Designed miniproteins, single chains, continued (5). Designs and how they scored, part 62

Each design is a single chain, and the fold is of that chain. pLDDT is the mean over its residues in the fold that is shown.

## One batch from the design tools (miniprotein)

Design m18284
Fold by ESMFold2-Fast:
Structure m18284 (fold): chain A 75 residues (1-75)
Amino acid sequence: AEELLKKGKEAFENGDYETAVKYYEEAIRIDPDNAEAWRLLAEAYEKLGDPIKAVQYRMLALAAEVEREHPEWRG
């Protein structure tokens, strides 16, 4: 999963946001609790001009981060 995030970041740095999205989506498919992957996916969609998806994925990143820090809050 971390290898996919690195490949996605490399694509993002090269301006290939579509390829970055593919790597980030594969990373979250393997580890959906990875808040970093959701955050990076949101940034990639922001660069692609899809602010609605960017906001949605930022919210998912925050949710994953909160559950990781406070598992006792799961109802």
Scores: mean pLDDT 76

Design m18285
Fold by ESMFold2-Fast:
Structure m18285 (fold): chain A 49 residues (1-49)
Amino acid sequence: MEIDLSKLDDFGRDAYLFDKNAEKFEEMYKKNISVEEAQKFLDELRAKA
């Protein structure tokens, strides 16, 4: 599904990307990844969107 993420505000984009990448976030939590590392992953998703 193609969606124009640029039309969403930061909160909306984060919610969408989190939902679509829930498995990756779960893997990060299982690895005890720091909040900073999780934030970098989210920033990368925003940059790719």
Scores: mean pLDDT 63

Design m18286
Fold by ESMFold2-Fast:
Structure m18286 (fold): chain A 55 residues (1-55)
Amino acid sequence: SEEEQKRAREIREKFLEAGRMPVDEALKLLDELIKEYPEYKGSFERWKEFLRERA
């Protein structure tokens, strides 16, 4: 649906934004995304792990 496509785009944009942030800020953003979109928790948790390993 249009709403689902908009939601997916917003999530993707926030995801890319987190990749450009300092690790500490990116982890906070990802925690908020997990809270708002629990259906994507697994993906966000894997990304948090990746960011922690980079730091």
Scores: mean pLDDT 75

Design m18287
Fold by ESMFold2-Fast:
Structure m18287 (fold): chain A 58 residues (1-58)
Amino acid sequence: MSHDEITAYVQELAKKLSPELSSEELSKIVQEAANMLMDGASKKEVDEKVEKKVKELK
C-alpha cells in the first residue's frame, strides 16, 4: 500500500471515529492502524483490529 493510500485511510478513520472517542484514544488507534498498514497488514486486518479496539473502549 502506498504512503498516500495509508494517509487517506487514516484520515477517513479519524473522521469516522472522532465523534465517539477522545482525542487521546483516537490518536492511539490511528497510529496503530497506520503502523500495521506500513508493516504490510491488509486493510481488512486493520479494520478488524480497529473494530475490536473501539468495542473495548465503549
Scores: mean pLDDT 78

Design m18288
Fold by ESMFold2-Fast:
Structure m18288 (fold): chain A 74 residues (1-74)
Amino acid sequence: SMLDKMLQQLDDLSKQLLQAIQNGDWDKAKEVIAQIDELVRQAYASGDAELTRAVSEKAHETYLQADALLAQLA
């Protein structure tokens, strides 16, 4: 399904973001954030409430993990 595909893409991007932050690769982190934001935009544009909720929740969890990692590294 589109939901399964988007969640798989978001899971892969989430892992890439956390790795980029851990490595101090800010250019890669910005690139990955742009890709996550585009997936969230596509979910909202779909008009599918379940898809939008699932993708938004996963993106939110990813950004919370990123913020926690950044705080630990600061």
Scores: mean pLDDT 88

Design m18289
Fold by ESMFold2-Fast:
Structure m18289 (fold): chain A 93 residues (1-93)
Amino acid sequence: DVPEEELKASRLIAEGWRAYENGDYEKAVKYFEEAIKILEKIDPNHPLLANVYEMLGEAYKKLGDIEKAKEYFERALEIDPNNVRAKELLKEL
């Protein structure tokens, strides 16, 4: 059910952010990737995907995976071209 899946994705995003704040970037990546899988099945252009791609990009940047960080910041901009933060983060890579 879409409402239950959206709630599940939101909880995964919250857990991913919590892991990121605790410096557990590998765990943050796993939570964000699971949230993305759920949101993409609901709608490939789901509004939350832009934010999750941005967070996943930041987590990969912290892990030193610059190519994946770039990929996910670009994906965030595909969904939300006005995401100033994703544009700034791409310039910092």
Scores: mean pLDDT 85

Design m18290
Fold by ESMFold2-Fast:
Structure m18290 (fold): chain A 60 residues (1-60)
Amino acid sequence: ERAARAAAIAKAVKAIKEGKIEEAVKILSTLPKEDQEEALELAKLLGYEEQAEKVEELLA
């Protein structure tokens, strides 16, 4: 279960990096809020803040 969530977080971050906002939202919406926040924070730290903010708005 934890390994599956880590893989989903990685896929969401990759989608954000590639500008696939809708795909990232779909992946993150299946995860707990804690994992959503972790993925968004990781994407921001990697320099994809604008894309991460768009995903965050769509999850709200």
Scores: mean pLDDT 80

Design m18291
Fold by ESMFold2-Fast:
Structure m18291 (fold): chain A 63 residues (1-63)
Amino acid sequence: LRERAAELGERARRSDEEERFRHLRELLELSAAASGLRVTSLRRGRDDDGSPAVEMTLEPRPP
């Protein structure tokens, strides 16, 4: 395969991952708000198995 074809494939994968991550972030923020919490940090990572994972820090909302 040509280098340009490989670049386009990787670009498409990154775009799809960004959309999925944005959707998950919105769901997590809504869930946290429903529980009286807020998301202060959200990071993408990977498990020991190389599977996609998300790390999240939550804080209680002030009364």
Scores: mean pLDDT 67

Design m18292
Fold by ESMFold2-Fast:
Formats: sequence, structure tokens, C-alpha cells
Structure m18292 (fold): chain A 80 residues (1-80)
Amino acid sequence: SSIESLAKAVEKAVRTAESSDPRERELGVSFLLMIYGIIKTLPPEEQEQAAKAIKPYIERLANSPDPEVSRVGKEILEEL
């Protein structure tokens, strides 16, 4: 489904944002924000399904030791 594809894309973006390379972390966060932007254009029912599916990955992002990365994760988590 499109929701499963979006959740998988979020997983990959978060994995990139967990990189030891600061440039890869920035790229991962950028990809996540693009995907999250797409999720926010979905109908409410699909947004709720996507929110539930991505929440574990966003929680990982919110617990990042990189303050910039964790800030983005925490901001998204507050909306879920």
C-alpha cells in the first residue's frame, strides 16, 4: 500500500539520519521532512495510519545524540 511505502521511506530516512557522518544525518533529516510533507497531504484516515506506522522511527530520531536531529524528531512526535 502507499502507507506501507511511505513508512518504509521514513524508516530509510531515519536510518540515514542515524549515520556517524554529519552530512548523511542532514540528508536523512531532509528526506524525512519531504516524506512527512507528503504524509500531511493525505486524507485524515490515511494520515492516522501513517502516523501510527512511522511513530517508532520518529521516536528513534527524537532520541538522537545529535541535538539538531533530535529536535526535528521531537517536533514531529508532538504532531503524532
Scores: mean pLDDT 87

Design m18293
Fold by ESMFold2-Fast:
Structure m18293 (fold): chain A 61 residues (1-61)
Amino acid sequence: SPPPVTLSKEQVDRLRKAILEALERRSELSDEEIEEIAKELGVSPITVRGMYYRVLAELES
């Protein structure tokens, strides 16, 4: 298993904002878009995907 990466609150906020901005433009994120966000913010794609699912759940509530 990859080592756990702890994100700061600021990194979490930036990631959530990037996902929300992308969803405003496209309504959904592909694997390629998740990879691009991960590359832009310097986080793992798994981290981006996890936050993406959390954001989707919050938007559907």
Scores: mean pLDDT 76

Design m18294
Fold by ESMFold2-Fast:
Structure m18294 (fold): chain A 64 residues (1-64)
Amino acid sequence: PPDKEELIKKAEELVKQGMEHIGKEDYGSAAEEFERAAELYEKAGDTHLAQAYRNLAKHYAELA
């Protein structure tokens, strides 16, 4: 990927937004933000974080 650092920074911002949605019990929005973060971690080559956030997204989508 041309800019790994920028992808990770954007993913971290999405994770923060997802956590804020959890605090508001907005699990659907949290799931969407975590799924987007997982896609950016995958593009950055961080397969471990991508899988972790896909699992979190799936969990919160089921709670929504």
Scores: mean pLDDT 86

Design m18295
Fold by ESMFold2-Fast:
Structure m18295 (fold): chain A 78 residues (1-78)
Amino acid sequence: KIKPPFASEEVKEKILKAIQAFDDGNYEEAKRYLEEAAKLMKPEDAIGELAISMLRVVARNQGKTELAEAAEEALKKI
């Protein structure tokens, strides 16, 4: 069985938008897209782990410890 890179097209689009927003310095948008993607992912989605890692990076760049904690909680959910 071959796992797709993303659980669905919606998840893929949200992750891509999050990455672009992060690179553009729009950390608030990046955080929102990553959270939405994480909620749509299947439990075994490998990309989910990447999205959560990016959430932590975004939070630390903004100095928001609360966001980093939220990312860790989301990791437990995935």
Scores: mean pLDDT 65

Design m18296
Fold by ESMFold2-Fast:
Structure m18296 (fold): chain A 74 residues (1-74)
Amino acid sequence: SKKEELKKEIDRLEAEYDRLVAEHPDLPQSVVDAIRRLIEAAKDYLDKGDLEKAETYLNSAREALRIARERVEA
């Protein structure tokens, strides 16, 4: 189901987030906190069955993680 696929994608993104934070302890805490908030929002909406909002927050978290990675790997 779409809910199961979104759960899998959120879990995968959270693992990537955890890895980036562990590899780059010098990342600004504000950036770390912002991405965590987006991931938590995606999880919350998924738990509520709001798949459209869950996907929106997942995509926002993915984009924020991409920007953070580019900043530290530039």
Scores: mean pLDDT 87

Design m18297
Fold by ESMFold2-Fast:
Structure m18297 (fold): chain A 68 residues (1-68)
Amino acid sequence: DKERQRKLEERRKRYEELLELVKNDEEKAKEMIRELLKEAGQPELDDEELDEVIEAWKKAIESGEHPP
């Protein structure tokens, strides 16, 4: 229970940090996304795919929605 809450808080902190980087530093945002995908065991995205992810997140932020 508490371990699960701790992991959720860690994910939320990383998510908030990533949102700030998406707004202020796209290159660092790309690096953070790569690290998160690697930790999750997901396939690595190339630079073009990462650009699309960043752009989608920016659009979601601009519309006042939380990115997926």
Scores: mean pLDDT 74

Design m18298
Fold by ESMFold2-Fast:
Structure m18298 (fold): chain A 70 residues (1-70)
Amino acid sequence: LDSLKPEVQHAVLHTSVGILEAASTVAKKEDLQNISDAAEQLARLARERGDEETAERAEAVARRARKAAE
């Protein structure tokens, strides 16, 4: 990922967050915890790369999935 241009990094992370967001709408409670964890990891990865927009979106997905898992 670090060897890719910023535009490509953004596209990869943005798409990955979108996939997790879609998955969170149909997942069972046990899977929602894994989705939340994955989204948190993507948020950290995006923030490390200065992609604040993608990081905020990933954090929102993680928060919603965690709340739904409760």
Scores: mean pLDDT 80

Design m18299
Fold by ESMFold2-Fast:
Structure m18299 (fold): chain A 82 residues (1-82)
Amino acid sequence: MQMSVDDVRTMTDGISDEMNDISNNGTQDIIDQHLGMFRSVVSYLVSHADSSTVRQSMQYVISSITDPQIRDRVTQIVQSVM
């Protein structure tokens, strides 16, 4: 079954907080691992949810990331999958 808007919101809730946490406390290896996991999440959402819902959720996540380097890498992942 296709994911609901609420399911997408639940799955994306906290991603920006996680990205901000790894930016402040993570090593480069930890950052790379979390970004790899994020790519898998975006790929899953694109396959199982409405594209406009995923796009809106990703725009919110990207805008909530404070580190410009992490934001750029997250943006590149979203652009490569969508």
Scores: mean pLDDT 81

Design m18300
Fold by ESMFold2-Fast:
Structure m18300 (fold): chain A 86 residues (1-86)
Amino acid sequence: SSEEVTKIAKDFFLELMNYVRGEYLGSVVSKGNEIFIPSIGNSKNAEEVEKQMKKFVDSLKGKLTASDEEVKSIYDKYLKKMKSVI
């Protein structure tokens, strides 16, 4: 996938890191770097990108200080940015 999509995915990951509860920080950093970012780099279209983003956000349920509405707002913002460069 494009270099731009991967860069935006990393920005999305870093934004969510601001809201990760301390007890989950290590496991979320590992999952983000080892699974999520590579999955976006290997995505071939917008549907695959959206699937991997949703899978990552779903893995964070109960681990964030942000509300579901705040997380959805961040998700929608970054998904729109990624779709604009695919």
Scores: mean pLDDT 86

Design m18301
Fold by ESMFold2-Fast:
Structure m18301 (fold): chain A 96 residues (1-96)
Amino acid sequence: MTKEEKLAEDFIKKIKEKYPNVKVLEVRILRHDGKTVITITLETPMTDQAEIDKFINDAKKIIEELAKKYGFEVENITYTVDANGKITINVVLKEK
């Protein structure tokens, strides 16, 4: 298992422990031009904006901690939320 795969797996584990009702729909890992892009698509029953904001802040913190653990630099973390509670998180990592 690669460092980026371990990061994605550990992230899913930590999110499921803290938010057991969140369903992981898809994880994509793309390595291109010395960068790693991890796209994680999640389904959540959260409809309250404050709960969604808290979830995203917790997700960003977990990603930053795991990136440091596995020797990555976080270039960017972006997210989108659709009307059906689908959250897509895009993480751009650079290997040190």
Scores: mean pLDDT 82

Design m18302
Fold by ESMFold2-Fast:
Parts: C-alpha cells; structure tokens; sequence
Structure m18302 (fold): chain A 61 residues (1-61)
C-alpha cells in the first residue's frame, strides 16, 4: 500500500477519500501537497526517504 501511495505522489494522481482513509488507518499518512494542481498524498515512507537522503548527504559531505 505504501508503494501504491508513493506511485500516486510521483505520478501526480489525485488520491481518493477512500485511499486517504486507508493510509490513516494503516498509520502511513504523513500529509499531502499540491503539485501541478493535483493533490498528492505523502506517506511516511516518502517522508522517511527524503529525510534519509538529506541525512546521508550531511554524513558524507
């Protein structure tokens, strides 16, 4: 399911209310953003990946 929501975010598809509810029930909902007029769902996996990227750059450089 996390991969599905990540795909939605990357491909700019609007998430449905049902998908948002499922993400919240699974504890994977981290928020949402607007990109190109589409409402994209941010999952905890997407947020963690972004945070890891920044931490990795800071540790190495």
Amino acid sequence: FSDYLTDLSLNGRNATEEEIKKAKELGEYAGEITHGGAKLILTKSVVAAAATGREEARRIA
Scores: mean pLDDT 58

Design m18303
Fold by ESMFold2-Fast:
Structure m18303 (fold): chain A 55 residues (1-55)
Amino acid sequence: SSLKKELLRAIGRVLRAIGDVLDAELAGDEEALRRAREELEEAKKELEEISKQFE
């Protein structure tokens, strides 16, 4: 279903955002880390909203 595709996409977004946070930490890039953390918070928020549809 469309909703399952959105859920998988949202999970993928969170996983990619986690990777970006780790890459920024390894590089010592404080600006990239800030942006990556903001993206991770938005990605988690989107996943949470979508997951409510399966309750």
Scores: mean pLDDT 86

Design m18304
Fold by ESMFold2-Fast:
Structure m18304 (fold): chain A 63 residues (1-63)
Amino acid sequence: MVEWRVDPSNPEEVAAYEEAVGEAARRAAAVRAATGDEAAVEAVLRAVRAELDRRLAEIRAAR
């Protein structure tokens, strides 16, 4: 799946998404402040997205 999606009816998926959004914002701001490199910011955003995909898979597997 090239585009990740969250099930809004699953509170664990919603919580994981909200955490990922907050983490992405904080890490992106830190990387911008340290490097000023938008490519480095994009790499961090991709890493957070990969972590979210893994968390969503774990939540779904626990059913």
Scores: mean pLDDT 76

Design m18305
Fold by ESMFold2-Fast:
Structure m18305 (fold): chain A 114 residues (1-114)
Amino acid sequence: KKEEILKLIDKYETDFKKLFDYLKSRASPELQKALDEVEKIVKDGFKKVKTLVENGASLEEILAVIRETRRKVFEILWEVYEKNPDDEEARRALIVATGYLTHLELEVKRLYEK
């Protein structure tokens, strides 16, 4: 069970790395800077989640870290999008990055329901 959750987190961490590389390749300089900050926040979030899982933390503690990470990601990318509402890549980054973290939350919940 712990091994399944850690494997899921590793998969999402790998997918996020690929996602950030893709988004940065298409981004304006302002969006690239925001994505660099978001990547650090996401890496820190995943590290915290892995530590919690390894230490047998509650589902609520794990979900709190995922939700906080998503909130920080939203705030940074929303600021770029709000300043640049016609920038399709800024809109894409906001939707896709926050969407991935929402899917991670749902999959973690599913594994704990066993």
Scores: mean pLDDT 86

Design m18306
Fold by ESMFold2-Fast:
Structure m18306 (fold): chain A 77 residues (1-77)
Amino acid sequence: DRALKIARAMLEALRLDPALAARARLDEADVEATLAHLEALFLEAPVSLVPAFSEALARALSETLPELAEEIARELG
């Protein structure tokens, strides 16, 4: 669940800051599509698929934007 919260928070931050998204080589369309995919997975298969996908996504985003990942982790507690 924490990985899902981190992934969602990072994607929301990227959606609000297009310059940061561009630095991560993500278009607004890519960010929104990934958020929609996470929402669909959460709704359709919250137990089996979401943890693995969210963990992989959170890891990839943290490796690309470590400073943002640390800030979000601090905010989430």
Scores: mean pLDDT 65

Design m18307
Fold by ESMFold2-Fast:
Structure m18307 (fold): chain A 55 residues (1-55)
Amino acid sequence: SLEDLSPEELRELLAGLDRTIAELEAIVAAHPDDALNRANLALLRETRARVEETL
């Protein structure tokens, strides 16, 4: 679980999530009717919030 990760590992995960979210935001902007990409973006944002809360 996230609670088992070190603060360094959590920061690395957060940086990776920020990159992936930025890439997916660009894809969603280009294809706004793609429900799967929007759902995936929402899930990644929720995951990022959980990582940030754990730090």
Scores: mean pLDDT 85

Design m18309
Fold by ESMFold2-Fast:
Structure m18309 (fold): chain A 55 residues (1-55)
Amino acid sequence: MTVDELIERAERVLEEKRPQLTPEQLAGLERALEYARKTKDLVVARVVLEELERV
């Protein structure tokens, strides 16, 4: 999976899980995802997706 595919998947899961996240979790995950988009950081994108999948 490319970094762009990971970001897209993480974004979809974030929107799906949004009502289940605390404001602190949401802010942290959104910030990390924005960072991954700007830097194309595969590791950060993967970590965000994994954290979202554990919710």
Scores: mean pLDDT 81

Design m18310
Fold by ESMFold2-Fast:
Structure m18310 (fold): chain A 96 residues (1-96)
Amino acid sequence: DEAGAEALIEELRRRAEELAERVRRTAEEGTAEEAEKVFREALEELEELARAYVEGARAAGLSEEAVRRVEEAGREAIERLRREGEEAVEEKRREE
């Protein structure tokens, strides 16, 4: 159902925000190298989650249109994490 897709989309956005905050916090408290490592791990985690959510949506019998919306939200979430994480790491490198 569409409500199921909305819940997955919201969770992907929330997770991207949490992961970006993790990278930013690591940059603030540690080194650029540590932040870069956390950033790489965060991207892998979000990519795996997005894939699992798309597969779960298909398995649950959501429409192709609903599945596409989840896929799109996953790509947007990953792009957001990539942008915010790269900025946090680069800012820290400039401070070092």
Scores: mean pLDDT 87

Design m18311
Fold by ESMFold2-Fast:
Order: sequence, then C-alpha cells, then structure tokens
Structure m18311 (fold): chain A 95 residues (1-95)
Amino acid sequence: ATSTVVLKGETISVSGSGTFRVTTEDGKSVVLKPGETLTVPKGSLVGITPTDATTPYTVTVKSESGSESSETLAVGESVIVDTGLEEEVTLTFTW
C-alpha cells in the first residue's frame, strides 16, 4: 500500500490508504486514519509509524524546498520528524 502524511506548521494530516500511529515527545500516541488530522506542539518531535505494515516499509521525506531522502524501516519502527516547520514536508509510505 502507499499512503501520504503531510506536516505543515503544527498540523499532521493523513491521505491515501492505511493508518498511522503518531507518538509525541510526552509518550502519548494517537492513531490517525485517512483524512484525519492532528495538531501537535510547535517544534516538537513526533514518531510516525504505519500500523497496517506487516513487512518492512519505505518512507520518502520530501520538503517544499526540494530536499528528498528515503529509508527502509522495520515493522513497528517510527520515522522521527520535527513539527512546526515553516515549509510543508510530505512523507510517502510504501509497504
């Protein structure tokens, strides 16, 4: 499956298929479904994990400025991202 998580300012939004667990710095977690959003404290770190992945998944992180990186993570691992960014960051998950 392929799904997209977009970070803009303090807002995290999910589109496409699949569900994601967002874990905040205080250790709380929220599961987001497609079309749902979460507001987090500005400049905090969050962990994002696809909950539907049963095999290792690939995440591609792309910023509005054109920076792009990709990594492959194990089932249950989180990609760590900063919130409260001035630019939009798009995370594309594939599993």
Scores: mean pLDDT 79

Design m18312
Fold by ESMFold2-Fast:
Structure m18312 (fold): chain A 109 residues (1-109)
Amino acid sequence: SLAERVRRAGEEVLAALDRLAALEAERAADPSKAAALDAQIAAERRRLAVALGELVRLLEEAGLTAQAQRIAEAVAAALEAIRAGDAAAYARAREELARLVEEAAREIE
């Protein structure tokens, strides 16, 4: 169903954010790995952009433009928290994103 596709796309976005958070934390902890980690971070950011684009496309297909905008804002907040090294802010943004994805999926069904 469209709702199952939205949940799956949301899981991909959350997984990409978790991988980015882990890579940025490792980069901060070990500067000797910066060059290799920068390449991996760039690749994960590209994967996040693709996953987010698919999620937004599915939500637009469902007529949920406002939900798509709120989800994009939650992703932006998560990325800002990752950049700042703010684990508490990241946890809050991640929880909000997961909640918004589930609400959107339930509205479709």
Scores: mean pLDDT 90

Design m18313
Fold by ESMFold2-Fast:
Structure m18313 (fold): chain A 60 residues (1-60)
Amino acid sequence: MSLAELLEEAVERAKELLKTKSKEEVIKELTEYFLSKGLSEATARVVAALAVARAERELA
């Protein structure tokens, strides 16, 4: 799976989670999710942050 595919999945999950959770909680949950998929902590954090930013933009 490419980083672009991971980001797309993350954006869709972020949109769903943002309906019931704060931005900080969503970033944390997505970071933990990507860590479980074998990404480094730094990469997981960046992907999570970008996904939440993109989800917020698409929901606005």
Scores: mean pLDDT 80

Design m18314
Fold by ESMFold2-Fast:
Structure m18314 (fold): chain A 77 residues (1-77)
Amino acid sequence: KAKEYLEKGIEYFRAGDYEKAAEYFEKALELDPNNAEAWGYLAGAYEELGDLEKAREYRQKHLALDPSDSVTQAMLA
């Protein structure tokens, strides 16, 4: 079920529906808060929506779970 929410979120993200994408990524994270990929996509969705503060907060969560991601590290700098 968490994977299903992640997959739906990715479909909405690809379609450019960032609001629905964020909703589904948030649902995925409610079920599996250790899913680094979902945090990364959620940050991306909020970047596209122009909510840079939420995007940064979610990037920090992504980095906490995947500290080797140099892109996420750059976004936090």
Scores: mean pLDDT 76

Design m18315
Fold by ESMFold2-Fast:
Structure m18315 (fold): chain A 67 residues (1-67)
Amino acid sequence: MKKVLLVYGKDRELVLEVGKELKKEHPEYTVIPVPGMSKEEAEELAKEIEKLTGAEVEVVDAEEYAK
């Protein structure tokens, strides 16, 4: 089953860095960095991707991941 990690955050550099790290840790997963999106916007996008593709989508806060 294809899993998608949607990485959001206000800091573009942090979002891209976390996205690269997650792709290294989970090469089988699709990692989509969405810099500038809020948590609410990312959750809405995740629901849309799930509806269109049937994939499992996990929303990742880049700032929380980096703590």
Scores: mean pLDDT 82

Design m18316
Fold by ESMFold2-Fast:
Structure m18316 (fold): chain A 89 residues (1-89)
Amino acid sequence: LPSESLPPEELHEAAVAAARELAEELTKKLGEAGPEVGEALVAAAEAALTNPKAAEEAAKLLGKAVEAAAAGDYEEAKKYAREALKAAE
């Protein structure tokens, strides 16, 4: 088999694939905010290889979005998800 550790590029592809699966589950679980949180999660994963600082900032904002959604504050959750998506640019 090629390697016991995935190369960074293949690890990145695996992380993006995992983020897409998590985004689908979060869309089901986080109600009205789910789609925007999922979109921001995928964007953060995609940014991780080319701009890790942007991905880190997006991940922090995603954490706030998930906390707001868990509290039932879907408007605040959408706001943080949108900020996370912008940070991942």
Scores: mean pLDDT 75

Design m18317
Fold by ESMFold2-Fast:
Structure m18317 (fold): chain A 68 residues (1-68)
Amino acid sequence: GAAAELDAALALLESRPDVKPERVGDDTIVATYTGSVEELTGLALRLIGDFPGLEVTVEGDTITISAK
């Protein structure tokens, strides 16, 4: 289910030096991106494609990923 995709997404983001992910609760990841906002938007769209069971939202420099 979405929980397994969430764990995989967290592991992927943790492997990136330009992303600082944090797990908030059991169904949500909040990640801060240290690059440009345009690159952040591209990363969010890629995450949506890679993890279709997850909801991905972008606000400022922050990506929020949660189980659908």
Scores: mean pLDDT 77

Design m18318
Fold by ESMFold2-Fast:
Structure m18318 (fold): chain A 66 residues (1-66)
Amino acid sequence: SEARFEYDREILLDAMKEHPELQGLTARELAERTGVSQATMSRMLNALVKEGKLVKDPKTGAYYLA
């Protein structure tokens, strides 16, 4: 559901704030570390970038806190 999806995005964002080693990783690397599928991870990361909460490096595909 949308509510479940929103909760998973907030959990990911909080994990990146608590664990700086999760910054500078691609969607694939974040999926491997969290056990989430790459498709689900890519959707969450795209939503967080659109919300201005994360930034994506266009050269590497890595994600960082905004």
Scores: mean pLDDT 81

Design m18319
Fold by ESMFold2-Fast:
Structure m18319 (fold): chain A 65 residues (1-65)
Amino acid sequence: SNAQKEAAKNLITYAETGDEKALMKAAKAVSQITDPADLEAFRRAVAAIKAGNKEEAIKYAQELA
C-alpha cells in the first residue's frame, strides 16, 4: 500500500515538474508492486507524461493510491 502511494505521489510530482529525482523515487516504489493493474496504471501514467497530457497522467497515477 505504501509503495503504491509513493509511486503515485512521485509520478504526480514528475508530471508537474519534470524532476528526475521524483521519477527515480517512483521507479523504486513501483519495483515493489506486483499487482498487474497497478503496473498498468503506472505504465499509462508514464505514457501520458511522455505525450504531454498532465491531466491523464495524474488520473492514472491516482489509480495507484
Scores: mean pLDDT 82

Design m18320
Fold by ESMFold2-Fast:
Structure m18320 (fold): chain A 74 residues (1-74)
Amino acid sequence: MKEIEEKIKELVERALEEVRKLVEEVNKKKGITSSYMGATGVERPTDPDLPEEVLEKIRELEERLRKEVEELLK
């Protein structure tokens, strides 16, 4: 059933896009994307810590994705 595979791919890509946006918002709030003049010498952290609330949202997205995939496989 190729239709199910295509739906799963769409759900996964949507979830990844939502996670990406959440991470970008966290990075922006931490000042990673915003700079004074780019000349402040602020190095971007290689391992940014995600707030617990953002981690919870990612977990909720993963749980939703799992349930949607399970519904498609029924």
Scores: mean pLDDT 64

Design m18321
Fold by ESMFold2-Fast:
Structure m18321 (fold): chain A 75 residues (1-75)
Amino acid sequence: SVRAELERLIGELTKLDPQTTRRLAEEMLRLARERGLSPEEVVDLLKRAIEGSDVAASQLVQDLLDEAFERIQKG
């Protein structure tokens, strides 16, 4: 599933524990909807950021992760 793939990619990128990774995945999907991105587009962006050759994808992923981290810290 797209959600399981997103959780896997966030875990790979951040090296965080599975519970925190799941919370980040849920919050990133919420942010994606607010910003007009599909779940599939978020997965593609994470894959491109992990590959490291796409500066724009890396920047967008960092912005999404920073906002998701802020939201889970406040909740």
Scores: mean pLDDT 83

